# Designed miniproteins, single chains: the designs that were tried, part 73

Each design is a single chain, and the fold is of that chain. pLDDT is the mean over its residues in the fold that is shown.

## One batch from the design tools (miniprotein)

Design m2698
Fold by ESMFold2-Fast:
Structure m2698 (fold): chain A 66 residues (1-66)
Amino acid sequence: SRELALEALRIAKKTGVLSEEEADRLIELVESGRIDEARRLLEELLAKAKNDRTKTGLETLLELLS
């Protein structure tokens, strides 16, 4: 699931679902095994998300990091 999360984060960066800075930070956290910090950042981004596509993408990323 973590490898799928990394691929999903790279896709989110490429498609602009996440900003480059947000995606790079999340990728670094996941690659470093700092999964709890990555999940916390995703939860903060989800709380701020205003459109349904971004919310769905962030919820999927959280599920992949469970």
Scores: mean pLDDT 82

Design m2699
Fold by ESMFold2-Fast:
Structure m2699 (fold): chain A 67 residues (1-67)
Amino acid sequence: SALELLEEAIRRAEEEGNEKAKRSAEGALQAAKQGDYVAVLVGAKEAEEAGNPEVARLLREAARLMQ
């Protein structure tokens, strides 16, 4: 599910010590709970800019499942 991908993204960011990517993934999880897939895509861009392409990929896949 989208929520499972977002929880995995948070875990991955935490394991990598990327606090900015972790915050983006946490924000995306809250957006997803509200059905806001566009905000999840914004979080993916922020994670990519924070240097975490894997977290960005998980957020994009979650957004795709929400549409």
Scores: mean pLDDT 85

Design m2700
Fold by ESMFold2-Fast:
Structure m2700 (fold): chain A 81 residues (1-81)
Amino acid sequence: MEKRFEAEVLLALGEIYFAMGKKLESKGRYDDAIDAYKKAIEVYERALKLFEEAGDTEGAERARQFIEEAKKNLKDVEKKK
């Protein structure tokens, strides 16, 4: 229960970094956006590990989807640099 709750909190934190990355990208601040997306990926990967340790398959699948979306946005912003 606690590991699952911690994983959900980390997903929320990752979403904050991802939203920051999108805002920075929209402002043309590509290096700052790259840093924010990398932080989102790191936090999402920590959430994934906790979901896997908790046996939460659905939570792990959600974390993987967030990781893939953040990685896609990272690649897209790197092309604009």
Scores: mean pLDDT 87

Design m2701
Fold by ESMFold2-Fast:
Structure m2701 (fold): chain A 59 residues (1-59)
Amino acid sequence: GIVDLFNELIEEAKKGNYEKAVELAKKLIESGEYTAEQIVKMLKEEGLDEVAKYIEKSL
């Protein structure tokens, strides 16, 4: 589900798997549940600023 995809995004981001995190972010945006801005904000709130910047540049 969408919640599972978001949790997988956070886990992959924490592991440093930036390309996998981008692919998961794209799937979340395509679902219509999240915007790119919301995903970037949520990652920054989790302390994942570096991956948030990488995703922002990749979207």
Scores: mean pLDDT 82

Design m2702
Fold by ESMFold2-Fast:
Structure m2702 (fold): chain A 68 residues (1-68)
Amino acid sequence: MSKQMQFLLGQLELELRTAGLSRRELAERLGISQATLSRMLKDPREVLRITVELAVEQLEEAVKRVFP
């Protein structure tokens, strides 16, 4: 893999760990199969998009828990 792809996948794994999500649970939240997720994770644009969306959802859920 390219160094850029390795970095992006590392960031995704960190966000998943912070969210307490497995790859299976991520696929479920995105409404896709785990096989489709594995295919998408070969595209750096998709890895970036998913990582950013996951980080934003974590921040928004934290805000909603403080101000329900």
Scores: mean pLDDT 78

Design m2703
Fold by ESMFold2-Fast:
Structure m2703 (fold): chain A 76 residues (1-76)
Amino acid sequence: MEKLLEEAQRLEEEIRELAEKLPPEKQQELLERAAEAGRELGRLYEEGASEEELLERALEAARELVELAREYLEEL
């Protein structure tokens, strides 16, 4: 659990740093994708997913957001 939480914190900071380099329109697209991931996590929570399952799904979503942000930067 602790290692997953630590990874989540590192990914969150990386996403923040990448987002700061993006133009406002791309930042908004990234935020919309983050909101979609948040809604999915909320549904899993309501379905009774464990804290570990929620954290693993959050890590997957965070990694996808990092990759998307990097793709946006490459397009600039």
Scores: mean pLDDT 78

Design m2704
Fold by ESMFold2-Fast:
Parts: C-alpha cells; sequence; structure tokens
Structure m2704 (fold): chain A 64 residues (1-64)
C-alpha cells in the first residue's frame, strides 16, 4: 500500500530530525556564553529543523 510506504518514510525522517534537533541543542549548550554568534547560527538551524518536523508531523497526520 502506497500510504503505508509513505507513512514509514515520514516516520523515518521524523526519527532523523529528532536526532538532528537533539545534536543541534547540545551544540547550542556548548557554545552559549563562549561563541554567541556561532550559537545564534545553531539556534537558526534548530528553528529550521523544528519547522521541518512540524511539516512531517502534519503529513503523517494526513496519512492516518
Amino acid sequence: NAKEKRLSQYEAVKKQLDADIEETRREIERLKGKDPRKAAIYEMVRAILEAAKTFVDLEIEKLK
């Protein structure tokens, strides 16, 4: 079933995004107060990844 395959693909992407968001959060924690400009770049990356996760969550909901 095409829906089941697509759902599986989005769930895999969501798992990868969760890992990437966690890694980005750790980098922000490491850089805060030491390199504020680089920390700001990682905060921007985190916001983009969180927006991508929201999109994936909405696509998963549409397939259920």
Scores: mean pLDDT 85

Design m2705
Fold by ESMFold2-Fast:
Structure m2705 (fold): chain A 61 residues (1-61)
Amino acid sequence: SEIDEWLKLPREELIQRLWEAAETLPPAQRSEVFALISEALAADSEEALRAALEHMVRALR
């Protein structure tokens, strides 16, 4: 669904949107989401990126 649409974006655009969305979160949750994004980028795997997206979408709702 929404996550699959995000995964269709080029990596650079996806990263930018993740950072922008994370900045709308409270400071405590924002630092946790930033850590997950950094970990997903370092892992260079779709699975890690999907997990970070799922966590972020849940935090935004």
Scores: mean pLDDT 72

Design m2706
Fold by ESMFold2-Fast:
Structure m2706 (fold): chain A 83 residues (1-83)
Amino acid sequence: SNKDLVTEYNALSEDQKNKVINKAAENVKSSLGFVTEDEAKAQVNVVLNRILANPDADFSKAPARFTNARKDIEAAIADVKAE
């Protein structure tokens, strides 16, 4: 759920949060091809901020770009927690 994602992200240290943004941005860049690192990080931050502001939202009708970035963020959180 979005609440679980918000809880897991907020439990991370500041350094771990930065690693999540960087890993999620790498995933976005790989999927979209020709975006820059800064553009990918901006997209991740926009999506993450919407999730953090709306933990109870279902996002079921969100655009594919949003849901793909959310999946990339979830994967990045899992990777950072495994370190």
Scores: mean pLDDT 80

Design m2707
Fold by ESMFold2-Fast:
Structure m2707 (fold): chain A 82 residues (1-82)
Amino acid sequence: KEEEELKKKLEEIKEEIDKIRVEMLDELDKNKEKVPREEFEAEVMKRLGEKLNNPELGEKMAKAAKEGNGEEITKLLQELAK
């Protein structure tokens, strides 16, 4: 039951990440800006941390995203879901 609750929270977090990506793509298109994929993903994670009132965790996730460390991102998202 606790594992099911964590899975549900992770799904909600993933949905929020997708919303942030859409918002950022709209902003970049409107401003005619282009950023590298790793920088884009890092900014998504920073904004996620800010929206969840955990900017420190957002910064750690942004660093992991910039490094392409999916394993670390997964661990940090699980900690965020607890």
Scores: mean pLDDT 79

Design m2708
Fold by ESMFold2-Fast:
Structure m2708 (fold): chain A 65 residues (1-65)
Amino acid sequence: SVTREAAADIFAIGAAVESGNMEVRRKDGKLVLTVKELSEETERLIREVEAQAKEAGIELEVELE
């Protein structure tokens, strides 16, 4: 369900941030997702975050570092 998927995405993002692979920031009502290392897992998380942000009407910007 949408609610289960949104919760899972939040926890997955938190885990990636905790491991240092991602950073999430807010700027002018947008979410900025900075990816430290591009991997198959990180690419999957980016796609999930993009899908959830679109459903929530939140603008998402992704950058690779």
Scores: mean pLDDT 68

Design m2709
Fold by ESMFold2-Fast:
Structure m2709 (fold): chain A 75 residues (1-75)
Amino acid sequence: GLAERVRKALVELGKKFIEDLKKAGEYSLDEAKRIANAMIGVADAAARTFPEVKEVADKLKKEIEKLYNEMKEKA
């Protein structure tokens, strides 16, 4: 169904965003924060529309927040 397609898309986009976040963090914490906030927004919007993807969205948000906080502490 549509919810499963959205779930799969979130997993794939999440992997790409995490790689982009890691690259951005090498140049600018401000850029890394923008990328993190954009993906968190996408995950929140998906979970609001399809409650069935909330677990995947929450996991992605936690992974992005953890990665950004690690970058911020090592800056």
Scores: mean pLDDT 81

Design m2710
Fold by ESMFold2-Fast:
Structure m2710 (fold): chain A 62 residues (1-62)
Amino acid sequence: MELPSDEEIKAILYRMQAALAKKNGDKETAIEYYEKARELFEKVPGSDEEIAWLKEEIEKLK
């Protein structure tokens, strides 16, 4: 079993920060961190479902 890539770990952390900002009502910060997570997941093979989910969450916050 291989460890997650640095890009994957960073993407997960940005997604968690976005979720926390969303919970606190900070939509702008949530969108920013979801976009950063999406960009990093686009560099990680097999992340199509995560990318699709992030795009939906960004649209829901607009």
Scores: mean pLDDT 80

Design m2711
Fold by ESMFold2-Fast:
Structure m2711 (fold): chain A 67 residues (1-67)
Amino acid sequence: SYWEEVLREARRELEEDPNNVEAWTRLGFALYRLGRIEEAIEYFKKALELDPNHEAAKGVLKMAEAA
């Protein structure tokens, strides 16, 4: 599926740069779209540990926690 491809690509980006906040956020969002909500929340929190002011990560975390 599209979201499984996004998940694979984000994981590859994180192998090259584990501090890539956008890649952590995309990984979490792909998991959220695949219904893996608990894992998605963990990765959004990881993104926010690296950048507490990342607006996209804050927004998707709030969305996932409400699910």
Scores: mean pLDDT 84

Design m2712
Fold by ESMFold2-Fast:
Structure m2712 (fold): chain A 58 residues (1-58)
Amino acid sequence: DVKKDDEAGEKISKEARKLNLTDEEAYKISLAAVEARMEHGAEAALEAALKTIEELKK
């Protein structure tokens, strides 16, 4: 679903930008999102990215 894919990407980018992440942290988030998206689609990508962001905030 193009709309869900676009919305997931938007949310991931928005949350990542708010954290002022290093290049390494941003890469980690994008890698997790891309891998999850390839296997399970846009919703999984969003979940994986948000999980990674939450881990980095700890």
Scores: mean pLDDT 72

Design m2713
Fold by ESMFold2-Fast:
Structure m2713 (fold): chain A 57 residues (1-57)
Amino acid sequence: SLVEEGERLASEKRYEEAVEKYEEALKRDPNNARARYNLAESLEGLGRHEEAAKVRA
């Protein structure tokens, strides 16, 4: 799944690529809480704090 691919990329600290996978997952299922949580965490890893806060809201 896209979430599992994103989680693997994030574990490798490939946060920009992980963000792309989580955004695609949310495109397919906007209610995917796991993808939303992981997207926010990866955005924090990139220093994109304002975007992470919006995702969490």
Scores: mean pLDDT 87

Design m2714
Fold by ESMFold2-Fast:
Structure m2714 (fold): chain A 72 residues (1-72)
Amino acid sequence: SLDEERRRESAGLHSAQELVDTLRAMLDRIEAGEEELTPASLEAFRVLLELARLAGADPETLEELERRLARL
C-alpha cells in the first residue's frame, strides 16, 4: 500500500544499520563455528546484503561484509 511505502522511506536510514548489524552477527557466528554456512543461510545473507544496499548502507561496509563471506 502507499502507506507502507511512506513507512519504508521514513525507516530507510535506520533499516540500513539494522541490516548491517544482522549481517555482521551472522558472519560472526559462522566464523566462530557457532553456526554452519548452509545454502539457505547463504541465500538469506545475499538477500539481506541487497536490502542493506537499497536502504543506503555504506558501500565500504558492504564490501567488507562480502569479503568476509568470500573467505567462508
Scores: mean pLDDT 76

Design m2715
Fold by ESMFold2-Fast:
Structure m2715 (fold): chain A 84 residues (1-84)
Amino acid sequence: MEEEAVEKVHRAVVTPLLEAADAINSAKTKEEQLKLAKEAAEKAKKAAEEILEEAKKASEKAAKAAEEAIKQAEEAVKKLEKEL
């Protein structure tokens, strides 16, 4: 169950963020990069929050992974907002 919960966080949050990073690096304009980053971060944050609620009941390890993913998503948005 714990491994399953951690894999769910990885698949729903981490993998989409990595895919979004590739798209952001391929974008030609700063506006497009910010839009993609905000969309990816918001989607990841919402997915992580949902998984965090489930993970707190299933696994302490999964809960920590979800909290870390939320923090990383928030930091990514803040960095991009400061660059624009």
Scores: mean pLDDT 71

Design m2716
Fold by ESMFold2-Fast:
Structure m2716 (fold): chain A 73 residues (1-73)
Amino acid sequence: SPEVRKATIEMFRLLADLVDEAMAVGLAVLAEALAAGLPLEEAKRLAREAERKVLEELLPKLKEKVEEIKKKT
């Protein structure tokens, strides 16, 4: 079904945008931690935790957008 393929592509685009946002936050936290003189391993751990938190906060919004696309399609 062309409609199913369109919805799937839009879902992947939304997911990519959310991953990019999480990555940007993680990189910012990593840079700040390193600038503050934290060890690399601790800085990486903080960056990963920040990325995880962003993803957890954005996953419900992704689900809502997927449901909106399904209703429109």
Scores: mean pLDDT 79

Design m2717
Fold by ESMFold2-Fast:
Structure m2717 (fold): chain A 82 residues (1-82)
Amino acid sequence: DLREKGRELEEKGKEKEKQGDYEEAGKYYERAGIYYRRAGDYKSAGDAFKKASEAYEKAGKLKEAKQLKGISEELYEKAEAE
């Protein structure tokens, strides 16, 4: 359930990214990461937050991008520990 919602949001983020709407893409990827994290899927959560960080960077939201990159790195460490 939560993982499926994460995937749906990730696909929406991808479509926004294709449209050049990087701010909206970042929001969708961030929401996808939250759902993946709640599902305990730390690898997919890390990937989603990394995509959100990259999208926010393209949107000029550098502080948000740096924060999400840190969250992504923490989630990857958690995924590798399991």
Scores: mean pLDDT 87

Design m2718
Fold by ESMFold2-Fast:
Structure m2718 (fold): chain A 61 residues (1-61)
Amino acid sequence: AATIATLEVLKATLADYSDEELRMLRDYLRAELARLRAAGAPPEVVAAVEDTIAAIDRALA
């Protein structure tokens, strides 16, 4: 499972990614979010993934 610390590092490095890479990463994280919700992951982990997806959406806007 992704740790909150790993997702914070990822958010800090979004500028290192191309728009295509960011879209691929977003698609991956959306699939991971659905899996985590189905598995009953802790709310803080779900929120961290949601925040990371939102950060990617802002980077692509």
Scores: mean pLDDT 81

Design m2719
Fold by ESMFold2-Fast:
Structure m2719 (fold): chain A 68 residues (1-68)
Amino acid sequence: GAIEQAIKLLEEGDLVGALAGLREALRVARSQGNEEAAKQLEKAIEALRAGDVETALEHLRKAKEIME
């Protein structure tokens, strides 16, 4: 799934690819009304913008558990 692929890209150091995939996953979560997944994805994206990859990965694992 898109979140699982984004986690792999982050672990490989591809921050740009991961962020693009996560923005699309957030749009999908919002369109489906999955508010809990959207909240976790928003927190992950903001953590990545701050350079906090570890916090982003924690939120992405939670989003993956909800959606994938």
Scores: mean pLDDT 84

Design m2720
Fold by ESMFold2-Fast:
Structure m2720 (fold): chain A 73 residues (1-73)
Amino acid sequence: ADELEKKADELVKRAIYAFSQGNVEEAIRLLREAIDLYEKAKEEAQKNGDTSRAKYLDRRIERLRAKLEELEK
């Protein structure tokens, strides 16, 4: 769970950087990968009974999905 979240966090940072460089397509790809990893981290948290962590990850996924939709317009 923690390892997946850290990897997802790095992908989000790379996506922000790519977007700042005008690489919207790369930013979209990186955000999609990050969302997939957060979804897996959320499933692990749910299996482990860590409801607070699962809720935190769910909110983060929602926020990133909204940003992804904005970028894909």
Scores: mean pLDDT 84

Design m2721
Fold by ESMFold2-Fast:
Structure m2721 (fold): chain A 64 residues (1-64)
Amino acid sequence: GMEGLRRGLEQARRLLPAVAAVLRSRGASDVRLIPVDATTVLLVYVRDGEVHFERLSFAELEAL
């Protein structure tokens, strides 16, 4: 429900600065996190002129 999405949004906001820094160090830009639910997030970024989409758990995202 909406509560799960809210929890996902809070986690995405917390993690975005660190995730963006890691991905930028690997040549990525326009890093975005789109929460799906409390445990799942869509990571979107641009690298080498291409848009990349990765569906990850927040645990996997924190391991980046």
Scores: mean pLDDT 86

Design m2722
Fold by ESMFold2-Fast:
Structure m2722 (fold): chain A 91 residues (1-91)
Amino acid sequence: SEVIEAVERVIDALSAGDGNNLDIQSALVGASSTLVSLRKTQSADPATQAESYRQTSRLLRTISAVTAAAGDDASKELAEEASRIAEEAAK
């Protein structure tokens, strides 16, 4: 799934960030947990899968807000990517 691959890229980018930033660490834990849940629901009924994608979208919007608040160019790019992936997951 392109959404799963995109979430994995966001996790990789968060992992490359400041390991002492608690907001980034919290976002990383949340993204990783959502990825596991999303993978487990791939074979579920369409309604359950759609709800899993909606939850993924909400988490990615939160990650976008947290990374945008950091204010540097790399964090802004990550925030924009997370927002785009959230939009794709909501479809």
Scores: mean pLDDT 68

Design m2723
Fold by ESMFold2-Fast:
Structure m2723 (fold): chain A 90 residues (1-90)
Amino acid sequence: DLEEASAWLRSFFDSRPLGLSASEVAALLLAEIAATDDPVVRESLEGLLLTILDTMGLSDLEDAVRRAVAGDAAAQAAVLAALAEAEANR
């Protein structure tokens, strides 16, 4: 449902001004990807996650992101840890 996807995206962006870290944002994106059955929503959320990683200089983790989106818990943990480390070093 595009309305539900749009509402989730608005809530996500509205939460960012409250000082959510990139790793916290990525965790929310992964949770929504796991919860949605809509392929358009999944593609949009995956795109946002990849954009966050690229912004943090982690574009070499694209394969880990694909595994994380597919439900690989180890890949999800690795992506979140890398984002947390990148934030700590800025």
Scores: mean pLDDT 73

Design m2724
Fold by ESMFold2-Fast:
Structure m2724 (fold): chain A 115 residues (1-115)
Amino acid sequence: SPLAEIDHNKPDPHLLAKDYDELIKKYEKLIELDPNNADAYYYLGLAYKAQKDYEKAIKAYKEALKINPNNDLALKNLVEILLEQKKEEEAKKVLEEVLKKYPDNEVAKELLKEL
């Protein structure tokens, strides 16, 4: 899958905007067929982040976490974008909501300490 080539810290310079658009359509169709597919929302978030559509990336990561609150990769990517957008209080709220459901989530604890 072309999404397997996406570095969640940096977009792949060889993957064109049209390729991300095709991947977005693919994962939107998967979500239409299974609205509880947390992984599809996570990969949508990665594709939107790669296109620098941070608003849509945030929304997709939030949906992934709503379905699977223990998705540490979605959590890390969401918090990273929120902090880059200077939305520190929203990042804290997301981390606190995860910790209410999973008090021992080490990723959420570490991210919250850095805020």
Scores: mean pLDDT 81

Design m2725
Fold by ESMFold2-Fast:
Structure m2725 (fold): chain A 71 residues (1-71)
Amino acid sequence: MEREELLRLYREDPSAFARKVAEMGEKLKGKSPEEIERFGKLVSDVLAERERDRRTPEYQKRVEELIKKLE
């Protein structure tokens, strides 16, 4: 569930994704090493799914359009 929400945020609003990851990281301060490791794996999994999306022409076109708007 959290993984799917983070993946959605990453695809729709990368800035909101970054803020959400930062907030979750702050809540993990003082938690067990196991909980910190699970959080790291969750973020890593979301970022890995992005690499698969990069293989579609539609995804590549969207990324190019976003970069063009930021220039």
Scores: mean pLDDT 67

Design m2726
Fold by ESMFold2-Fast:
Structure m2726 (fold): chain A 65 residues (1-65)
Amino acid sequence: SELKRKAASLYTAGSINEAGSWVNEELAKKNPENREKYLKDSEENRRVSEELREEAEKLEEEAEK
């Protein structure tokens, strides 16, 4: 199913953004001068990860019809 393939791609992109969030949290700890920037980037990565995951779930539901 093309929908399941698209969902898999979105889950992968979501995982990458989740990893980016963790990396930015670590950078915030190691660079206090830019802490606010890294924390903002981390929050953005989490938001994108959640949106991609939700889109993937909707595509999986469509594929099961």
Scores: mean pLDDT 86

Design m2727
Fold by ESMFold2-Fast:
Structure m2727 (fold): chain A 56 residues (1-56)
Amino acid sequence: SSMRRKLLEAIGAVLRAIGDVLDAELAGDEEALRRAERELEEERRRFEEILKELEA
């Protein structure tokens, strides 16, 4: 189903964003860290929106 695909893609995006945050932390790159944290927040919001649609 298209909804299942959308959910899986959103989960993948959140996991990738978490990886980017960890990579920036390990590199000690403060600018990359701030960017990665912002991207993680955006992907988390998208995931929450999809989850709400699924529960409706």
Scores: mean pLDDT 86

Design m2728
Fold by ESMFold2-Fast:
Structure m2728 (fold): chain A 71 residues (1-71)
Amino acid sequence: MEEIEQLKEEVLKQLEEAKEYLKDNPEIVKLIEEAKEKLEEAVKKAKDAKEALEAALKIVAELQKKIAELL
């Protein structure tokens, strides 16, 4: 699980960087914050590394789709 925690931290860092880059759009900032919360919950609830990765990928994909709809 340590490798999954490290991957989670890297994804969270990228989401924070995206939030800073897009800070002038409050709707996008809110979506990124919600995705961060969902990612942390999904990793905590995952039974194994595969489920954690699959959940994280789905959350990121959904976030990208919602951001694209706003742009």
Scores: mean pLDDT 77

Design m2729
Fold by ESMFold2-Fast:
Structure m2729 (fold): chain A 56 residues (1-56)
Amino acid sequence: SAPTPAQIAVEEYVRSHTLAELLSRSAEEIAEEISRRTGLPVADILPLVEKFLASV
């Protein structure tokens, strides 16, 4: 299926940051930052950020 707006937002955030930068912040902090930039709700973003961080 096509990626959701939240999936696209998380992927773009990950591509624009180093792994060290991503691992220096909590999943909640990353989700809030993406939410502020995109206007998408944290509830839609947070599970995707947590899934990404669990996969590294």
Scores: mean pLDDT 85

Design m2730
Fold by ESMFold2-Fast:
Structure m2730 (fold): chain A 55 residues (1-55)
Amino acid sequence: VVDKILESLTPEEREVAKPLFEKALAEPDPQKRNEIFSEALKKADEVERKLREEA
């Protein structure tokens, strides 16, 4: 699942989300892991929106 998400991201989105995804994968608590994934996806979406506005 994480690999598919990373493949769908642009390099710019991946640069922002990668450290958060790595932190999530290291988190043993599923609830906390989901919170970190949610934050990573929000940051990736923010970067995508900025890129779309520039294109």
Scores: mean pLDDT 72

Design m2731
Fold by ESMFold2-Fast:
Structure m2731 (fold): chain A 78 residues (1-78)
Amino acid sequence: SAALEAALEHVGKAGKALAEGNIEKAIEHLEKAKEAARDHPEVVALLEKAIEALKEGNLEEASRYLNEAIRELRRLLE
């Protein structure tokens, strides 16, 4: 699925932004990932929780939700 592949690409870009310490850019990429994954409410919910954690400065919680979103996206792509 092109949409799910786009969502996974955006999550990857968010991870790179986090490694660079750029929280704003990470959130921007996660919002794009949510739009790409819009037909998959379980993925959208995980991405929303990751964005919320980033806004709260909780990088550990954000990383957990991002890893869950990546696992779910990979499962859906099979």
Scores: mean pLDDT 88

Design m2732
Fold by ESMFold2-Fast:
Structure m2732 (fold): chain A 80 residues (1-80)
Amino acid sequence: MEEDLKALEEAVKKGDYEKAIEHLNRLAQRAREEGDEDFAKRLEEASKAVKIAYENGDFETAKRIIELAIEEARKWLEER
């Protein structure tokens, strides 16, 4: 989880939205494995939203969605 979160932060810094989408999906899988289906679904929805924004060239929206997902994931990790 921590490694996926760090990789997601690095992908955003590099503008690698395809890697960011992959890492969001890995975080969703980890949340599901830890028993948090609701959080997993939110991360999957974030991944879909990032893909749509990225494909439309809306990098500002894609970055914003990823930043919010990182914040939520960090809080989720701190509570577990």
Scores: mean pLDDT 82

Design m2733
Fold by ESMFold2-Fast:
Structure m2733 (fold): chain A 100 residues (1-100)
Amino acid sequence: SLRDSLVADGRRLLAAAEEALAAGDYERAALLAGFAAAMAADDPRLRAEALLVAGEALLGLGDYEEAARVLRRARALAADDPELAARAEANLARAEAALA
């Protein structure tokens, strides 16, 4: 289905975003993770994972206000996934500390 195709594309973009993040290419990681989140509009878990990666990339770029905004969305979407919620909360705390 179209939905299954979009989710598959979202997973591929998320994998590429994670590779970019690991390489320290924060701008590429944020861009690819943003596309992954868009493709995962009806998959809350995949969307939460993509927004988490986007938030981590934005932290690497020093865009703390945008990182906090994206990470709050990731935490909300990960409400039923304690591991993802904890990762989003930890990164959100880093963004908020930088803004204090």
Scores: mean pLDDT 88

Design m2734
Fold by ESMFold2-Fast:
Structure m2734 (fold): chain A 60 residues (1-60)
Amino acid sequence: RDRVIEALSTEPVGGVVTTAELAELAGLSRGTTSKHLRELEKEGLVERVPGRGYRVVRKP
């Protein structure tokens, strides 16, 4: 989780990041990264964009 938060902190607010790109930056599998992104979506930090990935709503 902390690695995903650190990787997200490098993205601008309103920027769209793919699960694959974030997984590479965080050094995690796509499955693990996707799980953490779903939790961050529930917390209001990211918003899912169908077919593109996740938009950063607010910095952690």
Scores: mean pLDDT 75

Design m2735
Fold by ESMFold2-Fast:
Structure m2735 (fold): chain A 85 residues (1-85)
Amino acid sequence: MTVEQAIESLEFLIEELEKLRRGEITEEEFIERVVEFNKPLLNEKELEALRRLLETLVREADTDEKIEALIKELEEQIKSLKEGL
Protein backbone atom coordinates (compact mmCIF):
# COMPACT_ATOMS: atom_id res chain seq x y z
CA MET A 1 0.00 0.00 0.00
CA THR A 2 1.28 3.48 -0.90
CA VAL A 3 0.98 6.51 1.45
CA GLU A 4 -1.60 7.96 -0.98
CA GLN A 5 -3.66 4.73 -0.78
CA ALA A 6 -3.41 4.81 3.05
CA ILE A 7 -4.74 8.41 3.06
CA GLU A 8 -7.63 7.38 0.73
CA SER A 9 -8.48 4.43 3.04
CA LEU A 10 -8.47 6.69 6.13
CA GLU A 11 -10.64 9.32 4.37
CA PHE A 12 -13.15 6.57 3.44
CA LEU A 13 -13.10 5.30 7.05
CA ILE A 14 -13.93 8.83 8.32
CA GLU A 15 -16.86 9.17 5.84
CA GLU A 16 -18.27 5.79 6.94
CA LEU A 17 -17.79 6.62 10.67
CA GLU A 18 -19.79 9.85 10.13
CA LYS A 19 -22.58 7.82 8.47
CA LEU A 20 -22.50 5.35 11.39
CA ARG A 21 -22.69 8.24 13.90
CA ARG A 22 -25.71 9.72 12.03
CA GLY A 23 -27.46 6.30 12.03
CA GLU A 24 -27.40 6.14 8.20
CA ILE A 25 -25.71 2.70 8.28
CA THR A 26 -25.55 -0.14 10.82
CA GLU A 27 -22.38 -1.37 12.58
CA GLU A 28 -22.46 -4.47 10.32
CA GLU A 29 -22.83 -2.34 7.16
CA PHE A 30 -19.98 -0.09 8.37
CA ILE A 31 -17.60 -3.06 8.82
CA GLU A 32 -18.58 -4.65 5.48
CA ARG A 33 -18.26 -1.37 3.52
CA VAL A 34 -14.80 -0.54 4.94
CA VAL A 35 -13.53 -4.11 4.33
CA GLU A 36 -14.92 -4.06 0.75
CA PHE A 37 -13.22 -0.70 0.01
CA ASN A 38 -9.85 -2.14 1.13
CA LYS A 39 -10.08 -5.48 -0.79
CA PRO A 40 -7.96 -4.22 -3.76
CA LEU A 41 -5.37 -2.71 -1.37
CA LEU A 42 -4.84 -5.50 1.22
CA ASN A 43 -4.13 -9.24 1.16
CA GLU A 44 -6.39 -11.86 2.85
CA LYS A 45 -4.55 -11.76 6.21
CA GLU A 46 -4.57 -7.94 6.30
CA LEU A 47 -8.31 -7.87 5.45
CA GLU A 48 -9.06 -10.31 8.32
CA ALA A 49 -6.95 -8.13 10.69
CA LEU A 50 -8.86 -5.03 9.47
CA ARG A 51 -12.23 -6.76 10.10
CA ARG A 52 -11.13 -7.66 13.65
CA LEU A 53 -9.96 -4.08 14.29
CA LEU A 54 -13.26 -2.64 12.98
CA GLU A 55 -15.28 -5.06 15.17
CA THR A 56 -13.26 -3.87 18.21
CA LEU A 57 -13.62 -0.22 17.15
CA VAL A 58 -17.46 -0.31 16.86
CA ARG A 59 -17.67 -2.15 20.22
CA GLU A 60 -15.49 0.47 21.97
CA ALA A 61 -16.87 3.55 20.14
CA ASP A 62 -20.39 2.96 21.49
CA THR A 63 -21.29 6.69 21.81
CA ASP A 64 -21.48 9.64 19.39
CA GLU A 65 -18.77 11.42 21.44
CA LYS A 66 -16.34 8.48 21.12
CA ILE A 67 -16.96 8.25 17.35
CA GLU A 68 -16.39 12.03 17.00
CA ALA A 69 -13.12 11.74 18.99
CA LEU A 70 -11.97 8.87 16.73
CA ILE A 71 -12.81 10.91 13.60
CA LYS A 72 -10.66 13.78 14.95
CA GLU A 73 -7.74 11.37 15.60
CA LEU A 74 -8.03 10.00 12.04
CA GLU A 75 -8.16 13.56 10.58
CA GLU A 76 -4.92 14.40 12.45
CA GLN A 77 -3.32 11.14 11.18
CA ILE A 78 -4.24 12.07 7.57
CA LYS A 79 -2.81 15.58 8.10
CA SER A 80 0.44 14.11 9.45
CA LEU A 81 0.73 11.71 6.48
CA LYS A 82 0.09 14.54 3.97
CA GLU A 83 2.70 16.78 5.68
CA GLY A 84 5.20 13.86 5.47
CA LEU A 85 4.80 13.73 1.67
Scores: mean pLDDT 80

